# Ledger of designs, part 65: designed miniproteins, single chains, continued (2)

Each design is a single chain, and the fold is of that chain. pLDDT is the mean over its residues in the fold that is shown.

## One batch from the design tools (miniprotein)

Design m6233
Fold by ESMFold2-Fast:
Structure m6233 (fold): chain A 60 residues (1-60)
Amino acid sequence: SALALEAQAILKKYGVELPVETIENLLKEDPSGEKLANYLRLLKAPQAEIDALVAAAKAQ
């Protein structure tokens, strides 16, 4: 999905390489995107970027 690809790109930007399948599974287990958002917070991603990703996840 576009969301998983965007999340993968953000993670790579902060030094973490995960397969798209792993990110897709995280989103399936937590459709709210909260777990992914918490991980991005630990990587020090900007709050605005995290908020946009969570909003996109909830809109699906």
Scores: mean pLDDT 78

Design m6234
Fold by ESMFold2-Fast:
Structure m6234 (fold): chain A 89 residues (1-89)
Amino acid sequence: MTDKEYALRALQMAEEGKIDPSLPDIYQMLNLSAIGGLYMQEAIKQGKLTTEKAKKFNELLIELHEKFVAGEITAEEALEELKKAFEEL
């Protein structure tokens, strides 16, 4: 699979709110980031997102990426934490 095909797969899975754990790590991170972006867009559309909430959500996304790179969590575990944060918006 090419880098373009990995990126497109990551973005497709993000639209479904899912992670593909078979993707290379960098594309699992892209998948998670894309889901986070879609969650923020939805919260904006619903009038739920404030500057403070956006800051906290972005800080969480950075923390989850750092933990994933460190091998402390899987991308699916990171997504579950991100879902909880989105539900609290």
Scores: mean pLDDT 86

Design m6235
Fold by ESMFold2-Fast:
Structure m6235 (fold): chain A 118 residues (1-118)
Amino acid sequence: SAADIERLAEFLESLGFDRAVVRPLLEIASTKDVDALLAAVEASGVLSPEVLALLRRVLDEYRRNGVGGDAYLELLERARRERDPERKRELILALALYGVFASIPVDLILEELEELAA
């Protein structure tokens, strides 16, 4: 919902993202269009090429299987282990975009992201 997208955008803004940039990306993620989402993320410059490539793998895995698997677990583990604050926030954004794309309930997305940001 629009309210759920606003809650995620507010959380990402608290991590230092521009809400005007991340809100449209979350909206595109809700359409489940992998190519549109990846093109918009690339054009925005909010993710490094390596994190963008990992997000592509996670979205393709979900599109193929209807559920997250090895690529999702790799993204989650990288986010948990990342010590560089800039890279960690990029990985958290990628997880937020995946969560919306996969139609995961916003409360569960926020629980995961808040734990990672702690």
Scores: mean pLDDT 89

Design m6236
Fold by ESMFold2-Fast:
Structure m6236 (fold): chain A 81 residues (1-81)
Amino acid sequence: SKREEVFKKGMEIFEEIKKENPDAPEWEIERKAAAKIIELALSEGFSPVEALELAIEVLREYAKKYYGIENPPVEVFAGVT
């Protein structure tokens, strides 16, 4: 589905931003990734609410996969809505 494809690309965006910003703190990488994921979801026809929910889901899976954290810091969403 489009949702699954955006999710997969969201994970790729996260890895790309991390590689481009190796010295950046996690919250900055998460904020940048969230903004790009929201932009991508909106471009694919998702609503702003759906785009935000999808970005949160990607951030949660990324944090779980790489940091063992179930919930990423909420400050990542400051200024992206």
Scores: mean pLDDT 74

Design m6237
Fold by ESMFold2-Fast:
Structure m6237 (fold): chain A 57 residues (1-57)
Amino acid sequence: LSPAEQLALEFLSTFGIHLDAPDARFRRYVRGVQRLMGLADDGVPDAATVAAIRARR
């Protein structure tokens, strides 16, 4: 896993969403997080998504 994918998985686990791989369910949840944060909801944990997650922690 990339560091961005690992960070996104850890962030999702704080919401009780426990995933072990960046599969279709992971992309769906990442899109939800991106939409909540006002970012492009492509399901890919890019630099903007990582920065938004870090700012919320």
Scores: mean pLDDT 73

Design m6238
Fold by ESMFold2-Fast:
Structure m6238 (fold): chain A 91 residues (1-91)
Amino acid sequence: TEELIKRLEKIKEEVKALNIDPELKEQIIESLEEAIEALKKEDYVGAVMWISLAITLLEQALKKAPEKEKPKIQKIIKELEEIKKELEKLI
């Protein structure tokens, strides 16, 4: 659980560095913060829900993102999908 929290904190910092729509960025960061809080409570179902929302918002950001940001967003989506799969194994 602590390793997954550290991975989500790192992803949150990566999202902060993205040149994307500020409103989408804030919503993605909020979703990641909620996922971290769910993990601290061992609420794996809640964490999966919040990560799924963050992925959806990142996919929306990807459609409007500058070309140079798209590979960074795709990498973040992949990292979140991997964390989601690890959490689903615990449910």
Scores: mean pLDDT 88

Design m6239
Fold by ESMFold2-Fast:
Formats: sequence, structure tokens, C-alpha cells
Structure m6239 (fold): chain A 63 residues (1-63)
Amino acid sequence: MKVEVERVGDTLYTTAEYEGVKAEVTTRGVSVEQAEEIARQAAQLLAQLAKKQEELEKLEKEL
């Protein structure tokens, strides 16, 4: 997974990209390591949702 962190003042802008899905997380008062972990988890969850989005919508509409 690709993770990029940019610091602007007291704010951390962390971007993680997983399976073509990009998650941007803005944090303040946390460590760079913690911000990276949050972004990685967000990207992974979004990628899983995107993968199942079509299947879940099809099942929901069929009910």
C-alpha cells in the first residue's frame, strides 16, 4: 500500500492508496505513524466496500 504524509503547520494530511482506491485523512494532534495507520485502514476498508458495492446493491434490489 502506498502512503504519503504532508505536514502543514500542526495538521497532517495523509493519503493512502490501495487497489486503486485513495483515502485522504486530515489529523491534528496525532503522530505521523498513527496518521499513516488510520489512512491505511481507511483505504483498505474503502477498497473492500468498492469491491462488494455492486454485489450488495444487486442483492438489496433483488429483495
Scores: mean pLDDT 77

Design m6240
Fold by ESMFold2-Fast:
Structure m6240 (fold): chain A 75 residues (1-75)
Amino acid sequence: KLEEVKKRAEEAIERLQRYLAMIDAGRVPDPEALDQLIAEAEKVANEAKKAGLTELSDRLQQAIDELRAAYEAKR
């Protein structure tokens, strides 16, 4: 189950990076889809932190914060 949490966290980081690339390319993502993505990523970050995957949790949290900042700057 630890490997499942690690895999989900890596996948969440990849999705957040994909949305960041979309915003950087001048595309505005759907606000509801963005909110859902961030909510799921936050859940995964909490699971990783509880599992002792502190570095991975920190990386995921940074990606979330960066995506939020980019989206706010875009609007």
Scores: mean pLDDT 81

Design m6241
Fold by ESMFold2-Fast:
Structure m6241 (fold): chain A 65 residues (1-65)
Amino acid sequence: VTSQVGALIRAIGVGIEAGVGISVRERDGKLILVIEPSTPEADARVEAFLEELKREGVIDAVERR
């Protein structure tokens, strides 16, 4: 699926719903999402979603606080 803006908006929404802090960073024209660790189940859900975004080319990297 090639909905870059939609996918990014959904990532933020998923973070809010899961109670996981998500920050968006830009480095040299690349998008990086930083997540703050929470519960194992919430972390797994968010990480799975972010891996999808990376697979689709919406973001370049995922970092943990």
Scores: mean pLDDT 71

Design m6242
Fold by ESMFold2-Fast:
Parts: structure tokens; C-alpha cells; sequence
Structure m6242 (fold): chain A 77 residues (1-77)
């Protein structure tokens, strides 16, 4: 099911912030957070992340966290 741009922005911010506060050793919590993005259009998510940075909705650290999460999801396919 396709998320609206607004819903995708909110989801990307929420997951990225939670991932930044989750140790890389906490595999269960990281898997739970990544599963929220499993059905997201990765290309559109990357475009929205750049737009959010340009608009000042997220900082550079949040952008990097989003891209790291999307790259990890892409490698699992």
C-alpha cells in the first residue's frame, strides 16, 4: 500500500530518530524498526529525505540515518 508523502516523511523521521538512539548490538529493536520501512518505495523515500533536509525538517545526522536504513533494506532484497 502506497503511503502519502506526509505519512512517509513522518515514518522516516520517527524510524531514523529511534535507530539513532538504538545500539547497533540491539538486533531485535533494529529489526523491529527496519520492518516499519520494509514496504516503502526506497527511491521515493530517498527523494523525500533530501526534500526534508532542504526544508529544514531534519538535520544531516537524521538524513544519514535514513539513508543507512534504506541501504540496509536494499541489501536484504
Amino acid sequence: MALSDEEMRELLIEVAEQLMNTPRSDKEKREELLSKLENVDLERARELAWEMLREGEIDLNTLVAIFDALEELEKRK
Scores: mean pLDDT 79

Design m6243
Fold by ESMFold2-Fast:
Structure m6243 (fold): chain A 77 residues (1-77)
Amino acid sequence: ALAEGERQAREISRRMEALAEKAKELGRFDLADELRRSQVEFERRTNEALAAGDVAALKRTLEAAEVFIEQAEKELE
């Protein structure tokens, strides 16, 4: 469970980084900055959950990040 969650966390972080670059290319600098700040906060929260062995906190953090990524992707279409 934790190993799978760690893999998912790394993939989500990479998606946020890619979206931030795309937002910059489209002139959406505000969204790019928001994505970068969200990536830093996401990585902090996932690291805390992993260090604590808190599977429930990890799952909630991953689910919240997926919703945020979906919204950002829609804004860039």
Scores: mean pLDDT 84

Design m6244
Fold by ESMFold2-Fast:
Structure m6244 (fold): chain A 80 residues (1-80)
Amino acid sequence: GDKELVELAEKLLEEAKKIYEQLKKDPSKEKLLELEIILGMLHIIRGVAKIVGASKEALEKIDKIIEEVEKLLEEAKKLL
């Protein structure tokens, strides 16, 4: 039942990577905010995963995705 949560987190990571590439070409406060919103959505997904009793493997995958998006956001902030 946690597969869908991991798949959603993976889709959000791919979107975050696309936004970061766009920010490198054209820095924008709006695009930075979109990246911050994605990070917020990932924290919500992680919270839901814990509540529904997701596997350790699923939680570790989501945590790794959150760490990757946090790093992208830190790099993106340097572009503004």
Scores: mean pLDDT 88

Design m6245
Fold by ESMFold2-Fast:
Structure m6245 (fold): chain A 79 residues (1-79)
Amino acid sequence: SRRVELLRRALEKALEGNLDFSEEEVEAAQELEESKSLTPEEEEVLRETLERLYKKALENAKTEEERKLIEEQYEKLLK
C-alpha cells in the first residue's frame, strides 16, 4: 500500500540521520497509528521504524532528561 511505501521511506531517512519527513510521510504514520485495523505488514514496518528511530535518538541523547522524553514519545506513538 502507499502507506507502507511512505513508512519505509521514513525509515530509510531516519536511519540516515535525516528526520526531515515530508507531510505525506508524517500523515501516513499518524493514520497508521490511529487506525484500529492495520495489516500485519503495516504493523511490522511501523514497529521497526519506531524501534530504529528510538535507538538512534537514544544514541544521540546527551542527558537523562532527553532519554526519558524520547522514551515517553515512542510509548505515546505506539499507543
Scores: mean pLDDT 68

Design m6246
Fold by ESMFold2-Fast:
Structure m6246 (fold): chain A 72 residues (1-72)
Amino acid sequence: MVDKSNEAYQLVKGMSDEEIRELIERSSPEERGLLAGGLTRIATELMMGGADLSEIKRRLELATEALRLSLE
């Protein structure tokens, strides 16, 4: 149960915005939900680490898009 969400987190942790968008597009609805979770976790880590608000916002926007597409 924990493995799939951790895999999604590890996959997106080092990816560019373009690579993340491509991954979301080619993913299933279930996988998009996992990606939204992973991206939200990264945004939270960035927020706690004092990263730029613009970077945090970009990660949250990608998480929101992944979640939206997981519900279609």
Scores: mean pLDDT 79

Design m6247
Fold by ESMFold2-Fast:
Structure m6247 (fold): chain A 70 residues (1-70)
Amino acid sequence: ELAEKLKAAKSEEERDRVYTELVQRLIDGTPYEELAKVAKEAGDEETAKIFESLYEAQKRVEERKLFPRE
């Protein structure tokens, strides 16, 4: 159902709210790859590419978490 929510978002603010929900799913254990798939199922290829970029950024953050922050 997240794909339908994202597809129904008509404004940038609504998209930001959907992104926030998707981030909550990430916190619950859903990886960005799965979120990109949700966007693709909604037919929003542009948003799917954005989530792919976020996945790469998330990997970078995770690499830093493996080392103490300085």
Scores: mean pLDDT 65

Design m6248
Fold by ESMFold2-Fast:
Structure m6248 (fold): chain A 93 residues (1-93)
Amino acid sequence: SEKEKLAKEIRELGKEAYEELTKEGLEEEAKKVRDLLEEAARNIENGDIEKAIGALKRAKELIEKSKASEEVKKKLIERIDELIEKAEELLKK
């Protein structure tokens, strides 16, 4: 289903975000971002799309406020914005 595909994409981003942030010594932020993306994925699967969008936006804010490099921030934020757009499209259906 489209929900299962989106949840999988969100979880994959969670793994990538954890790895990228951990490489920069940001273990606490890495865990929080991963947990927010897991929350978003679970909410997509449960049909709680608004809650999922909220979790994605909180993950984005955490990354923006972190001490991560601008390259890592740009990469992760662009992918979160794409996932927010996909989640918002599910609200229109």
Scores: mean pLDDT 89

Design m6249
Fold by ESMFold2-Fast:
Structure m6249 (fold): chain A 99 residues (1-99)
Amino acid sequence: SVRDEIFGALEAARAAIEAGDYETALAHVRRAYELAIRTIKENEDKFPSVTSYVGALLRLIGLALEIELALRRRDAEAALRALEAFEREVEEIFEELGI
């Protein structure tokens, strides 16, 4: 499923961060982000309001940028924290959408 692909990519990103391979981590984060944003956009009609839909997109964009910034700074602790927040946000959105 798309859910399995997203969480698989995030798990690969975590392993890469823990190994100090920040370029590989960034590639996996970008893959997870692209899949998550696409899935949300394909389910726009399932959101109760424009505010909830745009809010979900903006939260994921912000978290993805926080991960990228932490990786640029080679801050593994900040990157892992932002990655966990991204994972949690995706899980919560998909649960609310019934995906």
Scores: mean pLDDT 91

Design m6250
Fold by ESMFold2-Fast:
Structure m6250 (fold): chain A 120 residues (1-120)
Amino acid sequence: SYEDLLKELDEIENDSSLSAIEKLERLAGVVHRALGLDLSAEQALEFVKRVANLVDKILEENPDLPDVLKESMFAILSRLMDHVIKRHPELAPEIVEIVKELQKKYPDIDLYISERIKKA
């Protein structure tokens, strides 16, 4: 369920025993399952914000993380955002603002932005 996905995001965020790589792997699994759910626009935007905040927190807590892992986290987020815009195109402005804030904070990371996000 959607509520179970949010609980798993909270568990990933608050589990101090998990390495950044283990958090990335769990996050990828949660996002993959979310892509299979028919989320409302409100739920989809909330989920994107929660995933973006978790990615930001992991990167802030692990500044020496290899670029390939940072790029993997952004690839997961980009895939989620692209899927959400495809299903709820009205959310494109809010998603673009999330992307702009992350790019401003992490300018050295190659954040793949889909053509859908670029057109918004």
Scores: mean pLDDT 82

Design m6251
Fold by ESMFold2-Fast:
Structure m6251 (fold): chain A 57 residues (1-57)
Amino acid sequence: GEGLMRFSVETARELGKAVGPEVQKLADEAEEAYRKGNGDETINLTNQAIKKARDLL
């Protein structure tokens, strides 16, 4: 539900704080998609943030 989607966005934001601005930008875009009600785009951007974090670690 909504709570799980919000948790995914918050997780991406924490990754952005830990890894850097490129991941943080993806997390910010995921939060924007979530606020607009675009669940599919929110999931996509959250996954991109995780992948980018792995690339930068």
Scores: mean pLDDT 81

Design m6252
Fold by ESMFold2-Fast:
Structure m6252 (fold): chain A 71 residues (1-71)
Amino acid sequence: EEVERFRRETERRLKELEEKIKQAQFDYNLAYTYGSKEEADKKFVELIKLQNEYDRLKTEAERRLREWERR
């Protein structure tokens, strides 16, 4: 059941990244409203990195699952 374990592990990791993205969005909005330009820029970069990591992980997982289903 390697496929089933991989699916559950991937879902867990994606869920964790979703929570981190929500927190990063909150932190960015807070810094943008009350912080300095430099602070806001740093938080924006963190948000974008998390979003890109989520998209990459999702794409890689979908590709790998399709390969398993095709074999």
Scores: mean pLDDT 81

Design m6253
Fold by ESMFold2-Fast:
Structure m6253 (fold): chain A 94 residues (1-94)
Amino acid sequence: MREQLERDIADGIRAISAGVGRVVGRNIARKPAAERQREVDALVADSLARIEALVAQGRYDSADAVATMTVSLLREAGEEEKAAAFEARVAEIR
């Protein structure tokens, strides 16, 4: 299919996206539960809208980066059920 360089680039983008998600998720985890839930719900809605728009544009790598960042953020914030639900919804968009 493709060579190692293309895989290395994709892995690099995924690693950066996951890293950003973890930093943001840790910051959200520090907030009171009510504020955390509102921020998480708003971010999930915004991320899904962005992924749908990117997929419609054929920008699958960018959509994957947004999905990876959001999942990492949700897991770091302790929102494992929301992370699983988000992954399921992303699979339906793709």
Scores: mean pLDDT 78

Design m6254
Fold by ESMFold2-Fast:
Structure m6254 (fold): chain A 102 residues (1-102)
Amino acid sequence: MTKEEKALSIQADIARVLAEAMRKVRELIEKGASQEDILKVFEEAKNKILELTKDLPPELQKRIKEVFDKAIEELKNTPPEKAVEILRKALREISRIIQDYL
């Protein structure tokens, strides 16, 4: 597998993890779940994505981690209804980071 093929495969896996997280967050919002429950979904998505990016250069791993750290901080200061939009922004930023690397 080329460096580019591997990075694109990881990008697809990240998109899948974030799509699942967005679905879970929507379900939690519909059920009137707590901010803490939504934060747990963000932390789980972060951990899965950090595991998926272990084979990427350290500078990319750091940038991707910073996107999640920013998203979690934004979520703490934002109404729960905006959580899905925060995850969409994170997906766009991570996709840009990987594309800039290719």
Scores: mean pLDDT 83

Design m6255
Fold by ESMFold2-Fast:
Structure m6255 (fold): chain A 90 residues (1-90)
Amino acid sequence: SMAEQTERMSEAVELLNEGNRLLLQGHQEKDPDVAKELYERALEKYKEAKEKLKAILESITNPRHRQLVERYLKAAEQAIKAVEKQLEEL
């Protein structure tokens, strides 16, 4: 249903927002070990968001909704790459 699609999308967006919050906390953290833990947690949230967005994309048929999900999926993939780079530089 449309309500179930909206709820699944909201869950994926919430995971992206949680990842963004953890990433920001990691950037502001002075202890490298604590920063690493925050980045690893951010990475987990972005990966969960990516998997949920992929699942939504498989069931979605509306072209406008598909484009929106694809945009969020690209954002999640870019965030994953950015966090992986930060972890390599710690």
Scores: mean pLDDT 88

Design m6256
Fold by ESMFold2-Fast:
Structure m6256 (fold): chain A 66 residues (1-66)
Amino acid sequence: MTPQQQLLDELNRTLKHLEETIKDAKEAIEIINRMLKRLSQVLSPDDLEQVSKLIEERIKEIEEKA
């Protein structure tokens, strides 16, 4: 029982950490997407693409760490 309980506890802790990381990442991505959507109404498509590329590069860095 103890070894199985340790494994389950470790999995649970890992899942909680992953859940928090995913939640934070998804929330940040949603905020960025909302900003990009609003910017698409104000900025030219070219400017929006440049901003989007910069954000995408940043997100890739964060996702690789997740």
Scores: mean pLDDT 75

Design m6257
Fold by ESMFold2-Fast:
Structure m6257 (fold): chain A 94 residues (1-94)
Amino acid sequence: AAPSARQLVAEAAALLEEAVERRLSLEELKRVYDRITALAQQALAQETDPERRRLIEQAVAAVYLGVQHAEAGDWEAALRLLRVARRLLERVLA
């Protein structure tokens, strides 16, 4: 059975919640980003609402920036960006 856009977004939000609460390595954070990107692409293939599409795209961009900051050693900025991404996905689920 194919998951709904809502279920895919909920899974991505849960991964971000776990990532913010756990002490991740850079490699683990990159794997989380890859998984979130895959889930977001599947959700966007089904999502027709332009505001929800925009929020999903902005959340992926925030995770990408978070990875870039983590690669530069700025884990404080990385975690802040992951929290922003989580809030954006929570707005899709509201």
Scores: mean pLDDT 89

Design m6258
Fold by ESMFold2-Fast:
Structure m6258 (fold): chain A 100 residues (1-100)
Amino acid sequence: MPSREEVKAYLREHLDEELYNLLVAILELLEDSKVPEEVLNQVREELLRFADALRNRDIAAAEESIARLTELLRGIPAVSDEMVEDIEAALRRFLARARA
């Protein structure tokens, strides 16, 4: 599993600033919430899959990553339903840009 710094370095290199800032904000929110390392690693993996799918314009893979990430986030007690909805909406906004 990649470390926080490896994930941030990868995202910084391959994504635009707005998407990078969103994905980093999600990671920092979860790290501040003292989420178990196993769950953090699963979230990091799904964020990387989402980033790769958007870069490759693989809409199906990106939608799958959003679904898996949303499921993971809903399982975290520190993340409210409203936060999950806001994150999903933001990710879907970037997916819509990739589709266009």
Scores: mean pLDDT 75

Design m6259
Fold by ESMFold2-Fast:
Formats: structure tokens, C-alpha cells, sequence
Structure m6259 (fold): chain A 66 residues (1-66)
């Protein structure tokens, strides 16, 4: 699932990308460990989502559609 990590890394390079990632997380029901929009919280939320293959695919599809 390296494509998912790569897409997240690209989006996380900007504040706008981090905000979009948080919106996608909210849409998919993924909850970061804290309410702060930070790179660390985004990475942890992605790693948690990747433990669920169905959720990981939904996240990947959302990222590809941006």
C-alpha cells in the first residue's frame, strides 16, 4: 500500500493538503489521535486506517479522486 503513503506524503507538504486529509478522515470516519491538524496526527491516522484493508482502499480512492 505504498501508493497510499506516497499520496499522503505529497498532500502533507502543504497546509491545504493537511486540511484536505482531515476532511477525508472525517468523511470516512477516521479519527486522528488529537484534534490538532498536524503531520504526526495525519501519519498516525493513515497507519491506523491501513490496518483495515477496506478502509485503506476507500482512503486511497478518495486521494486518487483529488
Amino acid sequence: MEELRELVRELAKSKEGLEKLYQIFKDLGIKPKSDEITLENVIEAVEQAMKDPELAEKLLEKLRSL
Scores: mean pLDDT 77

Design m6260
Fold by ESMFold2-Fast:
Structure m6260 (fold): chain A 81 residues (1-81)
Amino acid sequence: EVERIKAMSVEELARAFLEALRNGIKEAVKFFDKMLEAGYAIPPLLYFELKYASNNPEKAQPLADRLIAEVEAALERLRSR
């Protein structure tokens, strides 16, 4: 699993993160934990925001919706490069 993440392209990582977000903030946190195990640098503020939302359900869905929109826009930009 960690070796698979190490082999992923930026687009594959973004797509995997998007799927995790669609399954909930807790899944997005688990995905970031796996990225850290794979040696990727995660933006500290985003990671802490996800962890906070994971422990505060009222924050979880709005954050997931926002990040899903941002990742979808970023993937579209990568494809039209």
Scores: mean pLDDT 78

Design m6261
Fold by ESMFold2-Fast:
Structure m6261 (fold): chain A 87 residues (1-87)
Amino acid sequence: SFLDQLNELLKKLSAAKTLDEQAEILREFLEELRPQAPAELHPLLDRAEELVEKALASKDPEEKERYLLGALALAMHVASRVQAALE
């Protein structure tokens, strides 16, 4: 279910020791989500992936966190829309 996927994502993010590890976890989640998402939502996934890459490239912890929060928000939005379409 969507809640199970969300709970596993949040558990992994909470267990991560660095923002870079959180970025890697989000990247993996986005890759798993992409084949399930309709074409109309792919631009949002592309934007989330761009934000993850910007987080990994940044040396500023506050900037990294901002990018990762943005990516997470987009990932959750797309996952919610995918779940709604399956119901």
Scores: mean pLDDT 84

Design m6262
Fold by ESMFold2-Fast:
Structure m6262 (fold): chain A 94 residues (1-94)
Amino acid sequence: PRTVLVIEIKAPEGASEETIEEIKKRVLDFLKSHPDVVEAVQVAILKEHKTITFRATLKPGADVEAFEAEARAFMDELGKETGFEVKLAVLTEE
C-alpha cells in the first residue's frame, strides 16, 4: 500500500511561462522541504491547458492527515496570491 498526494494547478488566462515556472518551483520547494514525509515527486506540465500536476508519493507510516492539512494551507495561500486554480487529492492504495 502507498499514499499519493496529487496537486493540480491551473494558470489563469494570460499567465506568463516565467510565472508558471516560478509557481512550479515554489510547490517543488514546499514538497522537498518535507523529506520525512515525501518519498518522491513527479511533475507533469500540460502547456496547452496551462496545468501543472504534482504527484508526491508519501513514505510508509507518514502522518498523511497532518501533511495533507499543511499542503492544503500552502496551496490555498498560493491560489490567493497568484490567482492559480488549485486542486488537491489524496489517493490511497491497499
Scores: mean pLDDT 82

Design m6263
Fold by ESMFold2-Fast:
Structure m6263 (fold): chain A 82 residues (1-82)
Amino acid sequence: SMEEKEKERIREIAQKNGLTPEEADELADRYLKFRKFQVAYVRYKYENTPEQKAEYNKLKEELKDDPRVQLFEEMRKRRAAA
């Protein structure tokens, strides 16, 4: 799949930049998961289905320690409050 090709590309680049195979795998997995989070947010915002909301919330919980997700959620909260 295109997702597996992207994951392999990220792994190769990470290893060329000095990461171990294990670190490269984790980086690739987290990167793809973050992209799925961004897509799930857009789908939920546009389609507003219970299924899209569940996927968005699941990914948000799984990535709650990711600084990019924390920043995204903080910015979203501030825009909603304005």
Scores: mean pLDDT 77

Design m6264
Fold by ESMFold2-Fast:
Formats: C-alpha cells, structure tokens, sequence
Structure m6264 (fold): chain A 85 residues (1-85)
C-alpha cells in the first residue's frame, strides 16, 4: 500500500491520535489494535505532545507501528505473532 501514518503521543507517551492517508492496505483500527497489543496506552492530547509521520510504501501495519514508536521514543513490548495483518 501507499500513504502516510500520523501518530500523536502526549507528554506521558500515551497515544492521543491516529490518522491514515492514502491506501495503506490497513485501517486506523488495525493500527490501534497493533499499538494496544504492543502495550501502548491511550491518553488525552496535551501541550507537550509529539507528532510522528511514517511513509507506508511497502510497509505492513506492524512495520509502520514499530517505525513510528521508535521515532517517538515510546516504550512498548513486542507485538504477538500473527496479531497484525
């Protein structure tokens, strides 16, 4: 697929927003499920939030999420095998 994944994290490194553009081959719900499976927490947007963008050319949902989490510096556990499509 092609497109861009945008993830917003608050000052506590909790997920505050997800946006997908283009045709990535997966949904915002798939991204949310992958993040929660990895141990990410949901939080409210605050003034110290971080926005990360990831190009989705040839990336799976798991690869896109891992890249975004590394870029944001968010600590998460490894995703379960086969939990993301």
Amino acid sequence: GSGTLLLSFNSEKKLSGIALTGTPGFTEQDVLDALLAGGAELGEKDSEGTLVGVSLRGLTVGQAVERALRKAGVPVKPLPEGAVG
Scores: mean pLDDT 74

Design m6265
Fold by ESMFold2-Fast:
Structure m6265 (fold): chain A 90 residues (1-90)
Amino acid sequence: HMMQIQISKAEVIEEPPRIIRGPNEDEVEATQQLAMFEFNTGGIALALFNVKEPGYPEEVIDAMSVQGAPDEFVEDIKKKTEEWIKELVK
């Protein structure tokens, strides 16, 4: 089986509240945060994610990129990043 992929460092960078237009053109404050992860295999993952708010979709990850990781670990890194963020926003 594959080497155990572990997050060696995780940082959440608070972004300013984002003002979006709701269905009725009302201004709604939405919270997005940027997270940066370093992994024991090498590589950095950056993820923009939504904090769950009442009435908002359950979509957690808005965007994700992985840099400097061996290709064989990219999918596992994405999976670990997603799992960590989903636990955080519970």
Scores: mean pLDDT 66

Design m6266
Fold by ESMFold2-Fast:
Order: structure tokens, then C-alpha cells, then sequence
Structure m6266 (fold): chain A 105 residues (1-105)
């Protein structure tokens, strides 16, 4: 999963430095939200965790339109792969944190 995100960033870098910078900034914001979800999952209900998951998904869906248009025009496959990988990573992160809670409960 992280390997796929790294591959996407490498492709973005190949497309152009501007696209790479936007993609890297997006990854940093994603990591901050991911860590927030991990912290919250330790202390809150699954319902609240689902709300955070939806918020994180919306954040990536709201990724700069200009960046998405550039990636779509230059490489539609790269844009699709990024969205899929982010979604899968969010789900995996939530599942891993739920399993940690079960071990402590």
C-alpha cells in the first residue's frame, strides 16, 4: 500500500515538479489525518471512526481540481490508482486500529 503511494509520487514527479509538489503536500495532509484517525479509534466508537474515515475520503476527493485535471489529462490511470490506493489505505488503517483495540479489550 505505501509502496503504491510512493509509485504514484514518482509518476507525479515524472509528469512535472509542480504536480509532484502538490502531490507531496497532499500526502503530508493525508498522513496528519490518518494519525488523527488512529488516535481517535483508540478512544471512540466505530460510528465516530466511520465519520472520520468519510471526512478523510472527502479531503482527498477535494484534492486541488487543477492537480486532478493535470493528472487526468496527462495520465488518467495515475489519477484513478491514487484514489483507489488512498481509499484502500484508509480502510486498512482503520481495520488495524480496530484489531489493536480488541487485543486491549
Amino acid sequence: MEEDIKRFLEIAKEIGEEVYEIAEKGREEFNRLRDKIKETLKTVSKEEADKLRKELSKKWSSWPVDTRLKLRAENKEVSRKWGRMVGEYILKTIQEQEELEKKEA
Scores: mean pLDDT 54

